# Designs tried in a protein design run: designed miniproteins, single chains, continued (3). Part 74

Each design is a single chain, and the fold is of that chain. pLDDT is the mean over its residues in the fold that is shown.

## One batch from the design tools (miniprotein)

Design m10548
Fold by ESMFold2-Fast:
Structure m10548 (fold): chain A 83 residues (1-83)
Amino acid sequence: VQLPVRQIVRFVVVDDDGRLTVREVVLSKPITAPFEVLQSREGLKKLSEQDPETYSGMVEALEELERRTGLPATVVLEEEVLP
């Protein structure tokens, strides 16, 4: 099923130089609730109480990004309307 919006996880990685780099991953499963804050993995655990499906998807995205970069990440979710 095509959704009218696409949800993209932007994560911010802090490198050894203290610089912030931004990466993007399109969620394979869209979240059910809006997410508008920068959060570490620990912060996402708070979301698991309110919306466990969203939490599961965000944790998977974070772990995939951390596997690719080898660096700790914080996450921002954005929604993009598709044509």
Scores: mean pLDDT 52

Design m10549
Fold by ESMFold2-Fast:
Parts: C-alpha cells; structure tokens; sequence
Structure m10549 (fold): chain A 86 residues (1-86)
C-alpha cells in the first residue's frame, strides 16, 4: 500500500503543478524541475503523511489537500486511504 500511496501522491503533485503552470503561477523551468524530482518528493510526502496518520494528525493533512485543485485533491485523498490501510 505504501507504493500505491507514492504513485497517487505523484499523480496529485503532477496535476497540481499542471494547474499552476496553466494559471501562470509556475514557470516551464520550475515545472520541468518538479517533474524530474516528482517521485522523490512524492515518496517524502508519503512518509510524512504516514507519520502524521500514525500520530493522529489527520486534520493538517485534510487542510493541505483542501488547498489543491479538485482533481489533485481526489488523488491525494486516495493516497491517504492507501496509507491508512498499510
């Protein structure tokens, strides 16, 4: 389930970055740099989310996810559910 969560978070991050790129909030260079480190960052985020879930700090995760574009938020919530089942 952890690898499933990493994949879901990577997809959420990619969707959020695409949204920022389309809105002019992210440069093409920043987007390419982000894509190059996407899996690494998604793995780090999955570890942080797993720790927060174990500590009962779910509210902070939910607030962070709520700030994302709807499609990215959906993928991030799927990742959290995968981590809860791990």
Amino acid sequence: MFEEAVAKLAEAMRLAMEHELERGELSEEEYEEGLARLEEHARELAELFAEAIRAGRLDGIEEAIASLPPEAAEKAREAVEALKRA
Scores: mean pLDDT 80

Design m10550
Fold by ESMFold2-Fast:
Structure m10550 (fold): chain A 79 residues (1-79)
Amino acid sequence: GVQLSIQDFLVNKLKLPQGLAKRLAAELEALGFQQTDLDKALQHQVLALGDEAAAALADPEKSQTLVQGALDYLRAQKA
C-alpha cells in the first residue's frame, strides 16, 4: 500500500486542518515517532470506543479528540 506521511495521514484520513496537522506532525517527528506509531495509537483509541468508534470518526470535533488521546498516549510512551 501507499505509505502516507504523518501530516498527510492527519489531513486526508482524519480531516484535520493543514496548519494543525503540520504542527502535530513536526512534534511527533521531533519525538521520534513515525506514521505507523500514530496509526497504532489511533487503533488503540478506536478499539477502546468499540461500537461508538464509527460515529466518533465521522464527527470532526470527536475525531480531533481521538487524535488528542492518541497523542497523549504517545507522549506518555516517551515519559
Scores: mean pLDDT 70

Design m10551
Fold by ESMFold2-Fast:
Structure m10551 (fold): chain A 94 residues (1-94)
Amino acid sequence: MIEFDENFPEGLRLIYEALRNNKPIKVKIEELSEDEFLLTIEADGKVVKVRVRADSLEELERVLKEIYTETAHLAAQGRSADEIVAHVTARVRA
């Protein structure tokens, strides 16, 4: 099971805005402990750091790929940033 901190919605918003404006996105994953990771999301001169608890790095990478794919799909459909953040956040907090 994956748990993102309170900065996750801001991180999603940054990804959404970058995708919508065709800006490059950089995501760095750092292992803090066996089950804690730090995500650094960088786009368009902005940086958001999100702390994540996950059972493995592989699980985190899989979930991030799913989040990125869903966010890109919804952004391409012209959905608002708030709708995407609400939708993705609700699915990931299960």
Scores: mean pLDDT 80

Design m10552
Fold by ESMFold2-Fast:
Structure m10552 (fold): chain A 96 residues (1-96)
Amino acid sequence: GALDVLKKFKEELEKLIEKMKKTSNRQEFIDIVNEAYKVAKKALDELREKYPDIPPELRRAVGRVYWLTLQATYLSKEDAIKRLEEALEIVKKAIE
């Protein structure tokens, strides 16, 4: 169901945030952000196509992460990680 899509998305995003924290290279950081973008886009597309009738707040939570990955390349690594962790908490709250 839609909650399984969100749980998988949460788990994948948590792993990517951990990779972001461990890198000291700006290009590696950008590559990880691009991976997070693809993960968020895939989850958002699947929710729209298979679960159009889910509560809007669930879709908004994933959409906020997608939006933040577009912004992350304009932020410091530290600010990007902080904002992604804040968005991840919204996803967690939407699941639980």
Scores: mean pLDDT 82

Design m10553
Fold by ESMFold2-Fast:
Structure m10553 (fold): chain A 73 residues (1-73)
Amino acid sequence: EIQKLLEEAERLVEEIRRLSDPERQAQLERMWQEVKATVEYLEQTDPQSALDHLRAVIRWLRRELERLREQQR
């Protein structure tokens, strides 16, 4: 479950990265590394919180991707 959500989030991060300038790409990479570290920590202490955190991150990433795509139009 967590692994599938991580794969979905990583795919979304990569899509956003492709639509972003180099500065924003670096910021996204830092954010994604922090998310992965948080999830690893939570998975060991509270797996439900890890799932909830990933779902919130995925929701934010989807909204951000949609916003960027609208700006391209």
Scores: mean pLDDT 80

Design m10554
Fold by ESMFold2-Fast:
Structure m10554 (fold): chain A 75 residues (1-75)
Amino acid sequence: KYTSIEEALKESVDKFLEEAKKIGGPNYPKVQKALDALKKVQKKGAKTVEEALNMLSGEDRQNVLFAIDLVIQSQ
């Protein structure tokens, strides 16, 4: 479980994807888009959520930030 954004940023993309899927997937279109964006940058070499965010811009970055906040709030 993540108690802060800083903890979520240090997590691996794989573990974060698993947590985000439990919470929002089909109920939050922004979360689904965030999962797709994270998978895309993971294939490009992103290992942590922070590295993934650094590879993203605009709406994709906003969707991932939304997913991080939702995961923290859902605990």
Scores: mean pLDDT 79

Design m10555
Fold by ESMFold2-Fast:
Structure m10555 (fold): chain A 57 residues (1-57)
Amino acid sequence: SDELRREAIDKGSKDEYNKAYRDSLDKGYSPEEAEKIGKDKGNEVRDLADEGIRLGD
């Protein structure tokens, strides 16, 4: 259903944000820079989903 797809996309976006944010902090980026990187990665998940890539199981 569209609801399950949307939930999977939202989860994937948040997971990629959290992963990128933590990884960036571990690499010595500032929290502000890490947030920007995380948001960019989260947005990539949504953009790929809009192009028909299925996310989540």
Scores: mean pLDDT 76

Design m10556
Fold by ESMFold2-Fast:
Structure m10556 (fold): chain A 95 residues (1-95)
Amino acid sequence: KALEAMRLLEEGLREALEGARRGSEEEIRRGAELAEEAARLFEELSNEGGVRLGRRGVEAARRALELLPESREEAVEITERAVEELRELLAARAA
């Protein structure tokens, strides 16, 4: 159950990253929507850590969307960092 929410967050952050790389606001918005759905699923599971992780993902995607018109590089950096943080957390739990 938590794995489903984590996978959805991973997909959302990857979508936001690819959107930032392509300069696509639409893809970044889709990424944010997926991260919001992941946060909702974590909330239903009473998983406080997951809710905070999902909210940080939403914030990263929305910040990237805000920065994209001014600096694609900063939008990419923020989304890359979010993806990396999630990957590190998933790897630690799999070990």
Scores: mean pLDDT 82

Design m10557
Fold by ESMFold2-Fast:
Structure m10557 (fold): chain A 90 residues (1-90)
Amino acid sequence: SEETELLKEGLKQTKADIEQLKAMIDANQLSLEELQAALAHLDGMIAQLEKKIEEAEKRGDEESKKYLEETVQLYRDLRAHIEAKIAELE
């Protein structure tokens, strides 16, 4: 479906964006306040994606569910990376 293709392309873009953001974090380019704001934003995005996963499951869309679950895992990994950086700066 068009939705599944958009989710697949979105996952590819999300991977690229996360790698760029991790590079900035590792280079100490983000302040503690910016890192904390990023965590709050990620928590909101994860919550919205979890809702979309439930909706995909209800309609039996296993392919969309898979791409959404992969996106959630990437955001959870990014969240852990940001938390580690915050702990380093405190």
Scores: mean pLDDT 87

Design m10558
Fold by ESMFold2-Fast:
Structure m10558 (fold): chain A 69 residues (1-69)
Amino acid sequence: SEAQRAAQTLSDLLNKALAGLPADAPREEIRRALAKAVSTPEGFKALQYVSSISVSSVDGKLVATASVG
């Protein structure tokens, strides 16, 4: 579906933005990186199809996931 494709696109953009940050990065730095990613034309378009965004630490790395429904 278009929504699932948008969620994958946004997840990829968010993870690319977070790849430059350490796993213990301050919350404000994480928020700023995510805000920059969703402010791109591609990110803003994908965000319209997404119901939630979560950020977790997996194997010492920050991982973002965008979800629909």
Scores: mean pLDDT 84

Design m10559
Fold by ESMFold2-Fast:
Structure m10559 (fold): chain A 75 residues (1-75)
Amino acid sequence: MPSKEELEAEIEGSLALMFISIELKYTEDEEAREKLRKIGEEIVKILNDKSLSPEEKLKKIKELYEEAKELAKEA
């Protein structure tokens, strides 16, 4: 069974990716769309990075999720 921290990282990453997927359907600005796609790609890389601790993954994913939310507000 994954640790609490690993489970939290997976949940946060999944929520962030779902948010980005929804925003991409409704965001018309192509520059903002490209930035959102790049944030999503980085989240996927972090989730699949076996060299990162669950706590490091969670921290990085939370930072990227906040960046995606701010970018969506500006677009």
Scores: mean pLDDT 82

Design m10560
Fold by ESMFold2-Fast:
Structure m10560 (fold): chain A 86 residues (1-86)
Amino acid sequence: SLSRKLWLMFMAKIAVDELEYAVKNLSPEEVKKLVDDLVFTFKQLLRSQEEIDIFIETMKYYAEKKNLSEEAKKVLDELIEKIRSL
Protein backbone atom coordinates (compact mmCIF):
# COMPACT_ATOMS: atom_id res chain seq x y z
CA SER A 1 0.00 0.00 0.00
CA LEU A 2 1.04 3.64 -0.48
CA SER A 3 0.81 4.33 3.27
CA ARG A 4 3.08 1.34 4.03
CA LYS A 5 5.63 2.61 1.43
CA LEU A 6 5.57 6.14 2.90
CA TRP A 7 6.02 4.73 6.42
CA LEU A 8 9.04 2.66 5.29
CA MET A 9 10.56 5.74 3.61
CA PHE A 10 10.04 7.72 6.85
CA MET A 11 11.74 4.96 8.89
CA ALA A 12 14.67 4.91 6.42
CA LYS A 13 15.11 8.69 6.88
CA ILE A 14 15.14 8.26 10.68
CA ALA A 15 17.79 5.51 10.38
CA VAL A 16 20.05 7.81 8.31
CA ASP A 17 19.53 10.68 10.80
CA GLU A 18 20.41 8.40 13.75
CA LEU A 19 23.54 7.05 12.02
CA GLU A 20 24.71 10.60 11.18
CA TYR A 21 24.20 11.68 14.80
CA ALA A 22 25.95 8.59 16.18
CA VAL A 23 29.00 8.89 13.88
CA LYS A 24 29.42 12.57 14.88
CA ASN A 25 28.72 12.27 18.62
CA LEU A 26 29.16 8.69 19.90
CA SER A 27 32.02 6.21 20.33
CA PRO A 28 32.84 3.58 17.65
CA GLU A 29 31.52 0.90 20.04
CA GLU A 30 28.16 2.72 20.38
CA VAL A 31 27.99 3.19 16.58
CA LYS A 32 28.53 -0.58 16.12
CA LYS A 33 25.78 -1.30 18.67
CA LEU A 34 23.40 1.08 16.84
CA VAL A 35 24.07 -0.70 13.50
CA ASP A 36 23.40 -4.09 15.13
CA ASP A 37 20.20 -2.77 16.80
CA LEU A 38 18.98 -1.28 13.49
CA VAL A 39 19.63 -4.55 11.61
CA PHE A 40 17.69 -6.47 14.29
CA THR A 41 14.78 -3.98 14.09
CA PHE A 42 14.62 -3.95 10.27
CA LYS A 43 14.70 -7.77 10.18
CA GLN A 44 11.40 -7.66 12.13
CA LEU A 45 9.90 -4.83 10.03
CA LEU A 46 10.77 -5.62 6.38
CA ARG A 47 8.47 -8.24 4.83
CA SER A 48 9.66 -8.61 1.22
CA GLN A 49 12.50 -7.97 -1.23
CA GLU A 50 10.50 -4.99 -2.59
CA GLU A 51 10.37 -3.43 0.91
CA ILE A 52 14.12 -4.07 1.40
CA ASP A 53 14.82 -2.33 -1.95
CA ILE A 54 12.60 0.69 -1.11
CA PHE A 55 14.27 1.00 2.30
CA ILE A 56 17.84 0.81 0.94
CA GLU A 57 17.19 3.24 -1.95
CA THR A 58 15.54 5.73 0.44
CA MET A 59 18.54 5.58 2.83
CA LYS A 60 20.91 6.18 -0.12
CA TYR A 61 18.76 9.13 -1.28
CA TYR A 62 18.83 10.82 2.15
CA ALA A 63 22.56 10.15 2.60
CA GLU A 64 23.25 12.07 -0.65
CA LYS A 65 20.72 14.82 0.15
CA LYS A 66 22.33 15.40 3.58
CA ASN A 67 25.91 15.24 2.20
CA LEU A 68 26.95 12.65 4.80
CA SER A 69 30.63 12.49 5.76
CA GLU A 70 32.76 9.69 4.26
CA GLU A 71 32.87 8.04 7.72
CA ALA A 72 29.04 8.10 7.99
CA LYS A 73 28.69 6.82 4.39
CA LYS A 74 30.99 3.87 5.21
CA VAL A 75 28.88 2.95 8.28
CA LEU A 76 25.70 3.27 6.17
CA ASP A 77 27.21 0.94 3.51
CA GLU A 78 27.87 -1.65 6.25
CA LEU A 79 24.24 -1.35 7.43
CA ILE A 80 22.96 -1.69 3.83
CA GLU A 81 24.99 -4.89 3.24
CA LYS A 82 23.62 -6.43 6.47
CA ILE A 83 20.04 -5.50 5.44
CA ARG A 84 20.56 -6.99 1.94
CA SER A 85 21.44 -10.32 3.61
CA LEU A 86 17.96 -10.44 5.27
Scores: mean pLDDT 88

Design m10561
Fold by ESMFold2-Fast:
Structure m10561 (fold): chain A 107 residues (1-107)
Amino acid sequence: MEFDYSPETQEIIERMKNAKSIEELLKLLEELFNDPSYSVGEKILLALEVLSSAPKEWQPKLLEFIVEQMKKAGLSDEFIEFLKNSIEEDPSKAVDKFVQYMRDWFS
């Protein structure tokens, strides 16, 4: 699924999608989550976008990282569990489900 991201945000997504190893990707995600220019919701959305496009072998470690960031952000345990189960069933649906929940709060 495509979102209308800023050029700067598109560059970050491109760098993450072009990561040569899971270690490089996790480092880029850690840098993103430490950047005060992005909201917590934007950081989680970008991380889920990257996860949906990542090699299947990297997805469990990426999901673990994202879940820990969601917990730190104060998202409900019920929501985190629902999203985690949804990602484990179909990673491509992770972004759509997160956006659906975010829309209820934004609109």
Scores: mean pLDDT 72

Design m10562
Fold by ESMFold2-Fast:
Structure m10562 (fold): chain A 61 residues (1-61)
Amino acid sequence: GMKDEEMGAVAQIQAELLGIDEETLLKEFGVKKADEETKKKMREKIEAMAATGREAARALG
């Protein structure tokens, strides 16, 4: 499972994508703000998953 810091990083990334305040989303999920290293690592994971999803979607049609 994901660590709380990783959940915080995901919440911050989602807040950026949605154009909302990161503190609001962090409070909604009940998680703490992640450090920049964890945030970068999670962003890279999300990008890798998105790339894999695009490949799978292309294969399916």
Scores: mean pLDDT 74

Design m10563
Fold by ESMFold2-Fast:
Structure m10563 (fold): chain A 99 residues (1-99)
Amino acid sequence: MEERIRAAVAKHEPEAAAAPPTRENTARLYMRVLQDVLDVPEARARELAEALAAGDISEEQRAYLRELVRRLLEELGWSREEQEEALRELEALLDRLEA
């Protein structure tokens, strides 16, 4: 895992562990990860975090998340094969959240 993702998880892990797993706490965690890891603007991060916490993610939101992750992985120097694998894992995660 990239140092940036590991740092973001480590930063918010104690708070997530201490807080009950409510929809609001889950949305707040997603929002912080989106802002800290993917550098998503606050308004868009709130929108995406709410959708993720609700398990109701639009096709447009899925496409936006895929593009953000792809760009992050390119910036981090991941190979095309590694990028494709990570994006498949993201799609599986999003499908599970909607199910």
Scores: mean pLDDT 70

Design m10564
Fold by ESMFold2-Fast:
Structure m10564 (fold): chain A 71 residues (1-71)
Amino acid sequence: SKEKQRKAVENGAEILKKLVEAGIPRELASAAVTAYALGFSKEEIRELLVKLGATPEQAEKAVNLIEEFLK
């Protein structure tokens, strides 16, 4: 939603910090937050993270944490 994209843009640094504290590598966390802010879907973000070297489990965890933050 546009509301979730707005929250991701406004809170990008805070979301990044939470992802890193949850054990997501900083480079993957940064890519996930940026893609979310640009309006990428959950599936597109998962595919992007895996292409960047994330395991499927890391990609799913990152996307779920962002979605939980933006609720």
Scores: mean pLDDT 81

Design m10565
Fold by ESMFold2-Fast:
Structure m10565 (fold): chain A 75 residues (1-75)
Amino acid sequence: SREAKLAEAEALIAQQLREAEAQPELLPLVRRAAEAALEALKRILELGEPTEELKKEGAAFTEELQAEYEEILAK
């Protein structure tokens, strides 16, 4: 079910966030990536398939995360 898929994703994300606690400087970036992944999954489950718009949003978000990761490393 939709609820079961979301619960599974949330459990996996919770474990990854726990592991990311070892690097507090990266934790906000990891958390934002996890939140975006959950929102994308919810939209896919609502629409039945990824739209071209959702794919473009995902690509743009990935570029933003990459830039922020590089900024964190540069500090």
Scores: mean pLDDT 74

Design m10566
Fold by ESMFold2-Fast:
Structure m10566 (fold): chain A 99 residues (1-99)
Amino acid sequence: MVKEIAEEYAKLARERGELNVEAPESLTESQKQLLIALKLADEGLSPEEMLRIGKENGFEKAVAMVLLERGVPLEELEKLAKELKAEGALEFLRKLKEL
């Protein structure tokens, strides 16, 4: 599921210019995770639903990045990540607070 969504969305992102990507096959794992997170946001999923899916599939950090860029407050994301035990997102958000 995640890999299939990443490949399909990478093709769409290249056509739309959503990310500066040359070709879908040249994408890093991190870029694929970001494209999946962007697709979930575009489908209108709540921050809680997105973080849950990200945690279950190992891309909660990419989800947190996309939600921050979309204007979700850092404190709200930290609260949701704690409730969901999304350790990767929590570590990322805590490091951002130190900056």
Scores: mean pLDDT 70

Design m10567
Fold by ESMFold2-Fast:
Structure m10567 (fold): chain A 84 residues (1-84)
Amino acid sequence: SAELEREERTIEELNEYMLEMAKKDGTEELAEKLAKEAREAMRAARESTPEEARRYATLGGASAGLGAMLGSSLKLALEAEEKK
């Protein structure tokens, strides 16, 4: 339970970062999709066995992390274009 709660907080922070970046980069639709998938995985984890809950938490974390990385990469690319 405590492990799942910590993972949910991490996913929420990553999702917030991802959505903030996406608003600047125009990738908001993709970011919202990834955030939804992460939240759905965490919801499923709350209803599962401890082993399944850990698996779902890992999947949710990976989804949110990928979105954050995508947002960061796009922000850097946009900043590079603005310099020209």
Scores: mean pLDDT 62

Design m10568
Fold by ESMFold2-Fast:
Structure m10568 (fold): chain A 81 residues (1-81)
Amino acid sequence: MSIQELIDRTEARLSEYLSPEAVARFRAVFEEIAATGDLQAGGRRLGELIREIEPELSPEQLRKVEQIVAGFVTEYLESLS
């Protein structure tokens, strides 16, 4: 699977729980991680975005969003191995 396909798939999954504006913010970070390889900076920004949306989501929805984001990071790292 290409990194672009991974980003598109992750965006589609996040769109089930998040507003289009929030999804676009996550997508921008995923694209920057793919372009730069800077997972430390990207991971920090992903954590900040999750904290920003947390008050708007149920605990179950938050867990699903966190799992989707973690899945992107895991598959991205596996693509580099």
Scores: mean pLDDT 85

Design m10569
Fold by ESMFold2-Fast:
Structure m10569 (fold): chain A 95 residues (1-95)
Amino acid sequence: MDEIREELAKSVKKIGQKVAEIAREEGHDDLAEEIQKLTDKAVEALKNGDFETAIKYLEELMDKVAELARRSKNELDLAVYQIALATILSVLKSL
């Protein structure tokens, strides 16, 4: 169980960092900062075993990734990250 939590936290951190990088490269610094902040909060909640808080921040993160996708030329890459985050949310809600 702890191993799954640690791997989920690592996955969220990696996805959030990549999405924030895309946002910065495309000039959406405001969204990049929000995405990074939500990612950090979700990762911390996961590490603490606070799944309710993690789910809340992941849902907010998904909303920001969707907003970026509507404004981005990297829509396909962002769609892959949205699917990955949705999968993580599904796993957390099943725990």
Scores: mean pLDDT 85

Design m10570
Fold by ESMFold2-Fast:
Structure m10570 (fold): chain A 104 residues (1-104)
Amino acid sequence: SREKVIELMEQIIDLLSQAINLAESEGTPEGLKAAMELGALQTGLSTVLTLVKKGKLSDDDVAKFAQRVLQKLQDILKNYPLSPELKNLLQQTITLVQQLLKEI
């Protein structure tokens, strides 16, 4: 449902905010680079969420965007040496993106 899609997108944005804040708090050079990538995803998701709420995007558009977010999160986990706590937040975020893709 549209309502469930919105709820999942809001939860994903919140988890990304938590991950960015944790990476900034830890202050490692690689964590800060990961935070920049996560910040770009958060901005993109916030824009897409606004358009979803206005009924301006098709389910196919949302699914394609969510697939790109999933790929990017997986790439961040693979390419950056992250703390266990930051990895856990990103794994939770990946799980919600996978749930979002099933709801679309």
Scores: mean pLDDT 90

Design m10571
Fold by ESMFold2-Fast:
Structure m10571 (fold): chain A 60 residues (1-60)
Amino acid sequence: TTMNRINSIINTNSSITTRIHSRMMNYRRGNSSSRRRIRGMFRRMGSNSNTYNNLISSFN
């Protein structure tokens, strides 16, 4: 699946992670339900990524 490629790229490229971080911070402004949207996006980009998990947990 496309996720496999995206996960590998994110783990290798820090620049992509930085962009995701900025986007995620905007979504935290919503409510608890907004976190589900973020999770949906990051699942596509690497649900098992260490950086992804840290960012998702921290932003809320």
Scores: mean pLDDT 58

Design m10572
Fold by ESMFold2-Fast:
Structure m10572 (fold): chain A 109 residues (1-109)
Amino acid sequence: GLLEELEKLLEEAKKALEELKELAPDKTSLLKAAEGVIKAVQQAIKAIKAGKLSDEQAKEIVRLAREAVELLKRAIELIKEGKLTVEEEVGITLRLIGIEIDLEEIVKK
């Protein structure tokens, strides 16, 4: 179900954050954005478990969480290859911040 998928995405995001902390501890803005998304996904899971969200809201949360996991995996791959440019890092960081905001707005409704 959507809740089980979201819980799996949360664990993937946490694993990606730990790998990112090991690879690039200096990228504090990117790390903070990743931590913000993880926290927002945790709050979304609590809201779903409390029956506060519709199926459509839960689907959108899963979509956003999946995009965040893909962005984190992309950042890790680029760092490992020595290909993470400042422009790419800023782009990934800003999109993660946008996902955190979108998740928080869905949970507040």
Scores: mean pLDDT 91

Design m10573
Fold by ESMFold2-Fast:
Structure m10573 (fold): chain A 60 residues (1-60)
Amino acid sequence: SHHLANDAGTAGALGAAGLASDEFVRAQAERAGGDPELAVKGARTGDPQVGGAAGVKAGE
């Protein structure tokens, strides 16, 4: 499961860079067992760390 957090973080970073759609970011976070809405929010704000946190569900 180590790679799932990286997948969510990568999806967030790609979204922040404008390389991924909200749907793609949401799907990647869901596959990683994270919060898809938080990942989309991270991508929209340009903060890849928020997207990465969704993948690990830090604090949830």
Scores: mean pLDDT 56

Design m10574
Fold by ESMFold2-Fast:
Structure m10574 (fold): chain A 74 residues (1-74)
Amino acid sequence: MDYQQLLQQYRDVVRRHPNSRRGLDALVNMSRVYQQMGDYDQAIQVLNQASRRFPTEPEPGVALLELAVEMVFP
């Protein structure tokens, strides 16, 4: 269980591909890693970043709604 190593790998992908589909996928995957860690604040921040960078993509918005439901009904 090396969540920090996995997060660093995704951050590297976002840095190298900030405006590409790869960067979007990395941001969404980072939010899921933060959710697995119970760090909902970081998960929300990463998804908001993804939504702002990729406003036409539904994935960040759907993930935010799923996270909100999980926080209210764990």
Scores: mean pLDDT 80

Design m10575
Fold by ESMFold2-Fast:
Structure m10575 (fold): chain A 92 residues (1-92)
Amino acid sequence: MIQEAADGLLESSRLLEEIGANAMAEAYRVMAEELQLLADGKISIEEAVTRAIEESTKILSKRYSKSQAQSTVDNTLMPMLGSISNAALVEQ
């Protein structure tokens, strides 16, 4: 399940890059990389979510204002990570 989420985010990143949404594509790629580390058992769920949020926020803040970056994290990235985290917990 976590591997499928990582693969899906990587595919979404490629689509976003194709339509010119480069900052969002990079954020999705970073989220996919952190979820891949979680899938490989290299980091915890807490560490994966924390790193994904922090790195995505930094990437978006380079292109957008901090408030716009935070809004994107709160309204798009955190809900997705919450759903993925919940799915990982119910697989045990």
Scores: mean pLDDT 76

Design m10576
Fold by ESMFold2-Fast:
Structure m10576 (fold): chain A 72 residues (1-72)
Amino acid sequence: SMRQKGQHLLEDIKLSFEQSLKSSKTDSQIEKNYQTAKRTLERVGKELGVPQSEVDKVIEYMDKLKEEKLKK
């Protein structure tokens, strides 16, 4: 279904962001990667009819990873 496809794509976006954090060398690059992932996640979620609560959950997770990386 489109919803299942959407949920799978949200997971792929999350994993891609996690990978980008491992390769990011500057705070600016980390922030840029986060903003790109967040925008892509919001767009894909809207286009594929994923519930906003699922989108928000992934954004919250990515935000926590970003903040943890920036604290170091």
Scores: mean pLDDT 83

Design m10577
Fold by ESMFold2-Fast:
Structure m10577 (fold): chain A 80 residues (1-80)
Amino acid sequence: HMSREQVGLLVGAESGVLRMAISVLKRNKRQGKVSDEELKTMQERLLGRIKRLRDLADKYDLPQSILDDLADLDREVKKI
């Protein structure tokens, strides 16, 4: 049984990795390094990762600030 605090730290760390991945994808799109089809596939994968973190946050009843950060990441992926 992991503590809520430990799960919160893990979700926070993975959110940081996702934010970096989103930044890289945005840069690659601007530089013409990804096709529209590849972009869509990468967006779907990122959204799937965010959903898994939301499911984990729900299971452990994590603070609203974490849910808000995950919602921000979801919006950023959809804007690419």
Scores: mean pLDDT 87

Design m10578
Fold by ESMFold2-Fast:
Structure m10578 (fold): chain A 96 residues (1-96)
Amino acid sequence: MASEEAKREAKREEMLAQARETGELTAKAWYDPSYQGKAEEARAKLNALMDEFPELRQDVLKEMKAAALSTGNQISREQVEKQRQERAEKELEELA
């Protein structure tokens, strides 16, 4: 049986999970316009939740920004690594 404290924690975790999803979709939309609609929908839903629970807003925004930065850094890192590998392979092919 969940205590009242556990129920509040569960709601916080639910909102933080929604914040992470919103952040990830926002970062993906920076690189792929097909995610723009999903990102806008997720942001609208998250804004409604923050309006209902303003005491959680700071933590939700922090989590969303962290998820967006993490996802954006991952995409950027993968793009840089791909370009680095393609360059190395081409140089090796030219030396062969």
Scores: mean pLDDT 77

Design m10579
Fold by ESMFold2-Fast:
Structure m10579 (fold): chain A 118 residues (1-118)
Amino acid sequence: AKEEAEKYNKEGAKYYEEGKYEKAIEYYKKALEIDPKYVEAMINLILTYIEAGKYEEAAKELAKLELMVELDESLKKYEEKVEGLKKLLLAVAGEEIEELIEKYKEELRDEVEEMLKK
């Protein structure tokens, strides 16, 4: 299972390097379907959404990732990288995107808490 998620993440990275962002998104999503706690694939997905101009989708995935880092001590090592992604998203989408991130955090908290228990 983990090896399959890693293969999809690598395939997504190849499409990202080629500027094929929709295909990159597809493969990062496949990685996360297999391993919902695969933080590196979530980071890659968020960055790809930003590069593709899909700021609402980026905000939703960033909200999930912020919740994971807040709720799981083992993921605190990603805190600075997550803050960097948030700053990048605010810079390209505008400060108003922060309200959308907070709304998604409220909507997704129970889902993320349940996912982290598994």
Scores: mean pLDDT 88

Design m10580
Fold by ESMFold2-Fast:
Structure m10580 (fold): chain A 81 residues (1-81)
Amino acid sequence: SEIDELLEEARKSTDVSRALALLIEAYILAVEKKDKEALERIAEEVDRLLEEHPDMSPKLRARAEELRDAALRKVEELEKE
């Protein structure tokens, strides 16, 4: 799927800003598809990115944390269905 391709590209990227941009694109698609499993995987990939790059800029870290929290909130919303 397109989401799986975006997640794989993010994992291969050595550029944290590019990886985050790919994860944001995956998040938008997962929300449109109401794909709970993809949203959970995106949150896991963001956590991995944060763990692998403890030295990332505060701005990028804040954006990554916001994306993780948004993905997890969306999972909770979809679980109410």
Scores: mean pLDDT 86

Design m10581
Fold by ESMFold2-Fast:
Structure m10581 (fold): chain A 84 residues (1-84)
Amino acid sequence: GSALTEEDLLADLEAAERLLEQGLLKEAYITAIQVKMIAEKKGYEEIAKRAEEIIERANLPEEERKKAEELAKERVKLYEEYLA
């Protein structure tokens, strides 16, 4: 078992893009924030940039973005505790 690899993060970006195409903007945003946070920690600048593009495309209002970001932080924290 490994922490999320570049390939795993790329698959999550593809999933987030599919969520955007389906109109599931909030789910796409949460997924993209999770990918961005992990990619930034690992130094995957290109993946972090692609996640940022999905975040911008989801175009959530500021209050919803704050709630989604807090949820993403909790999910990343849990993931780090269980994938060590």
Scores: mean pLDDT 79

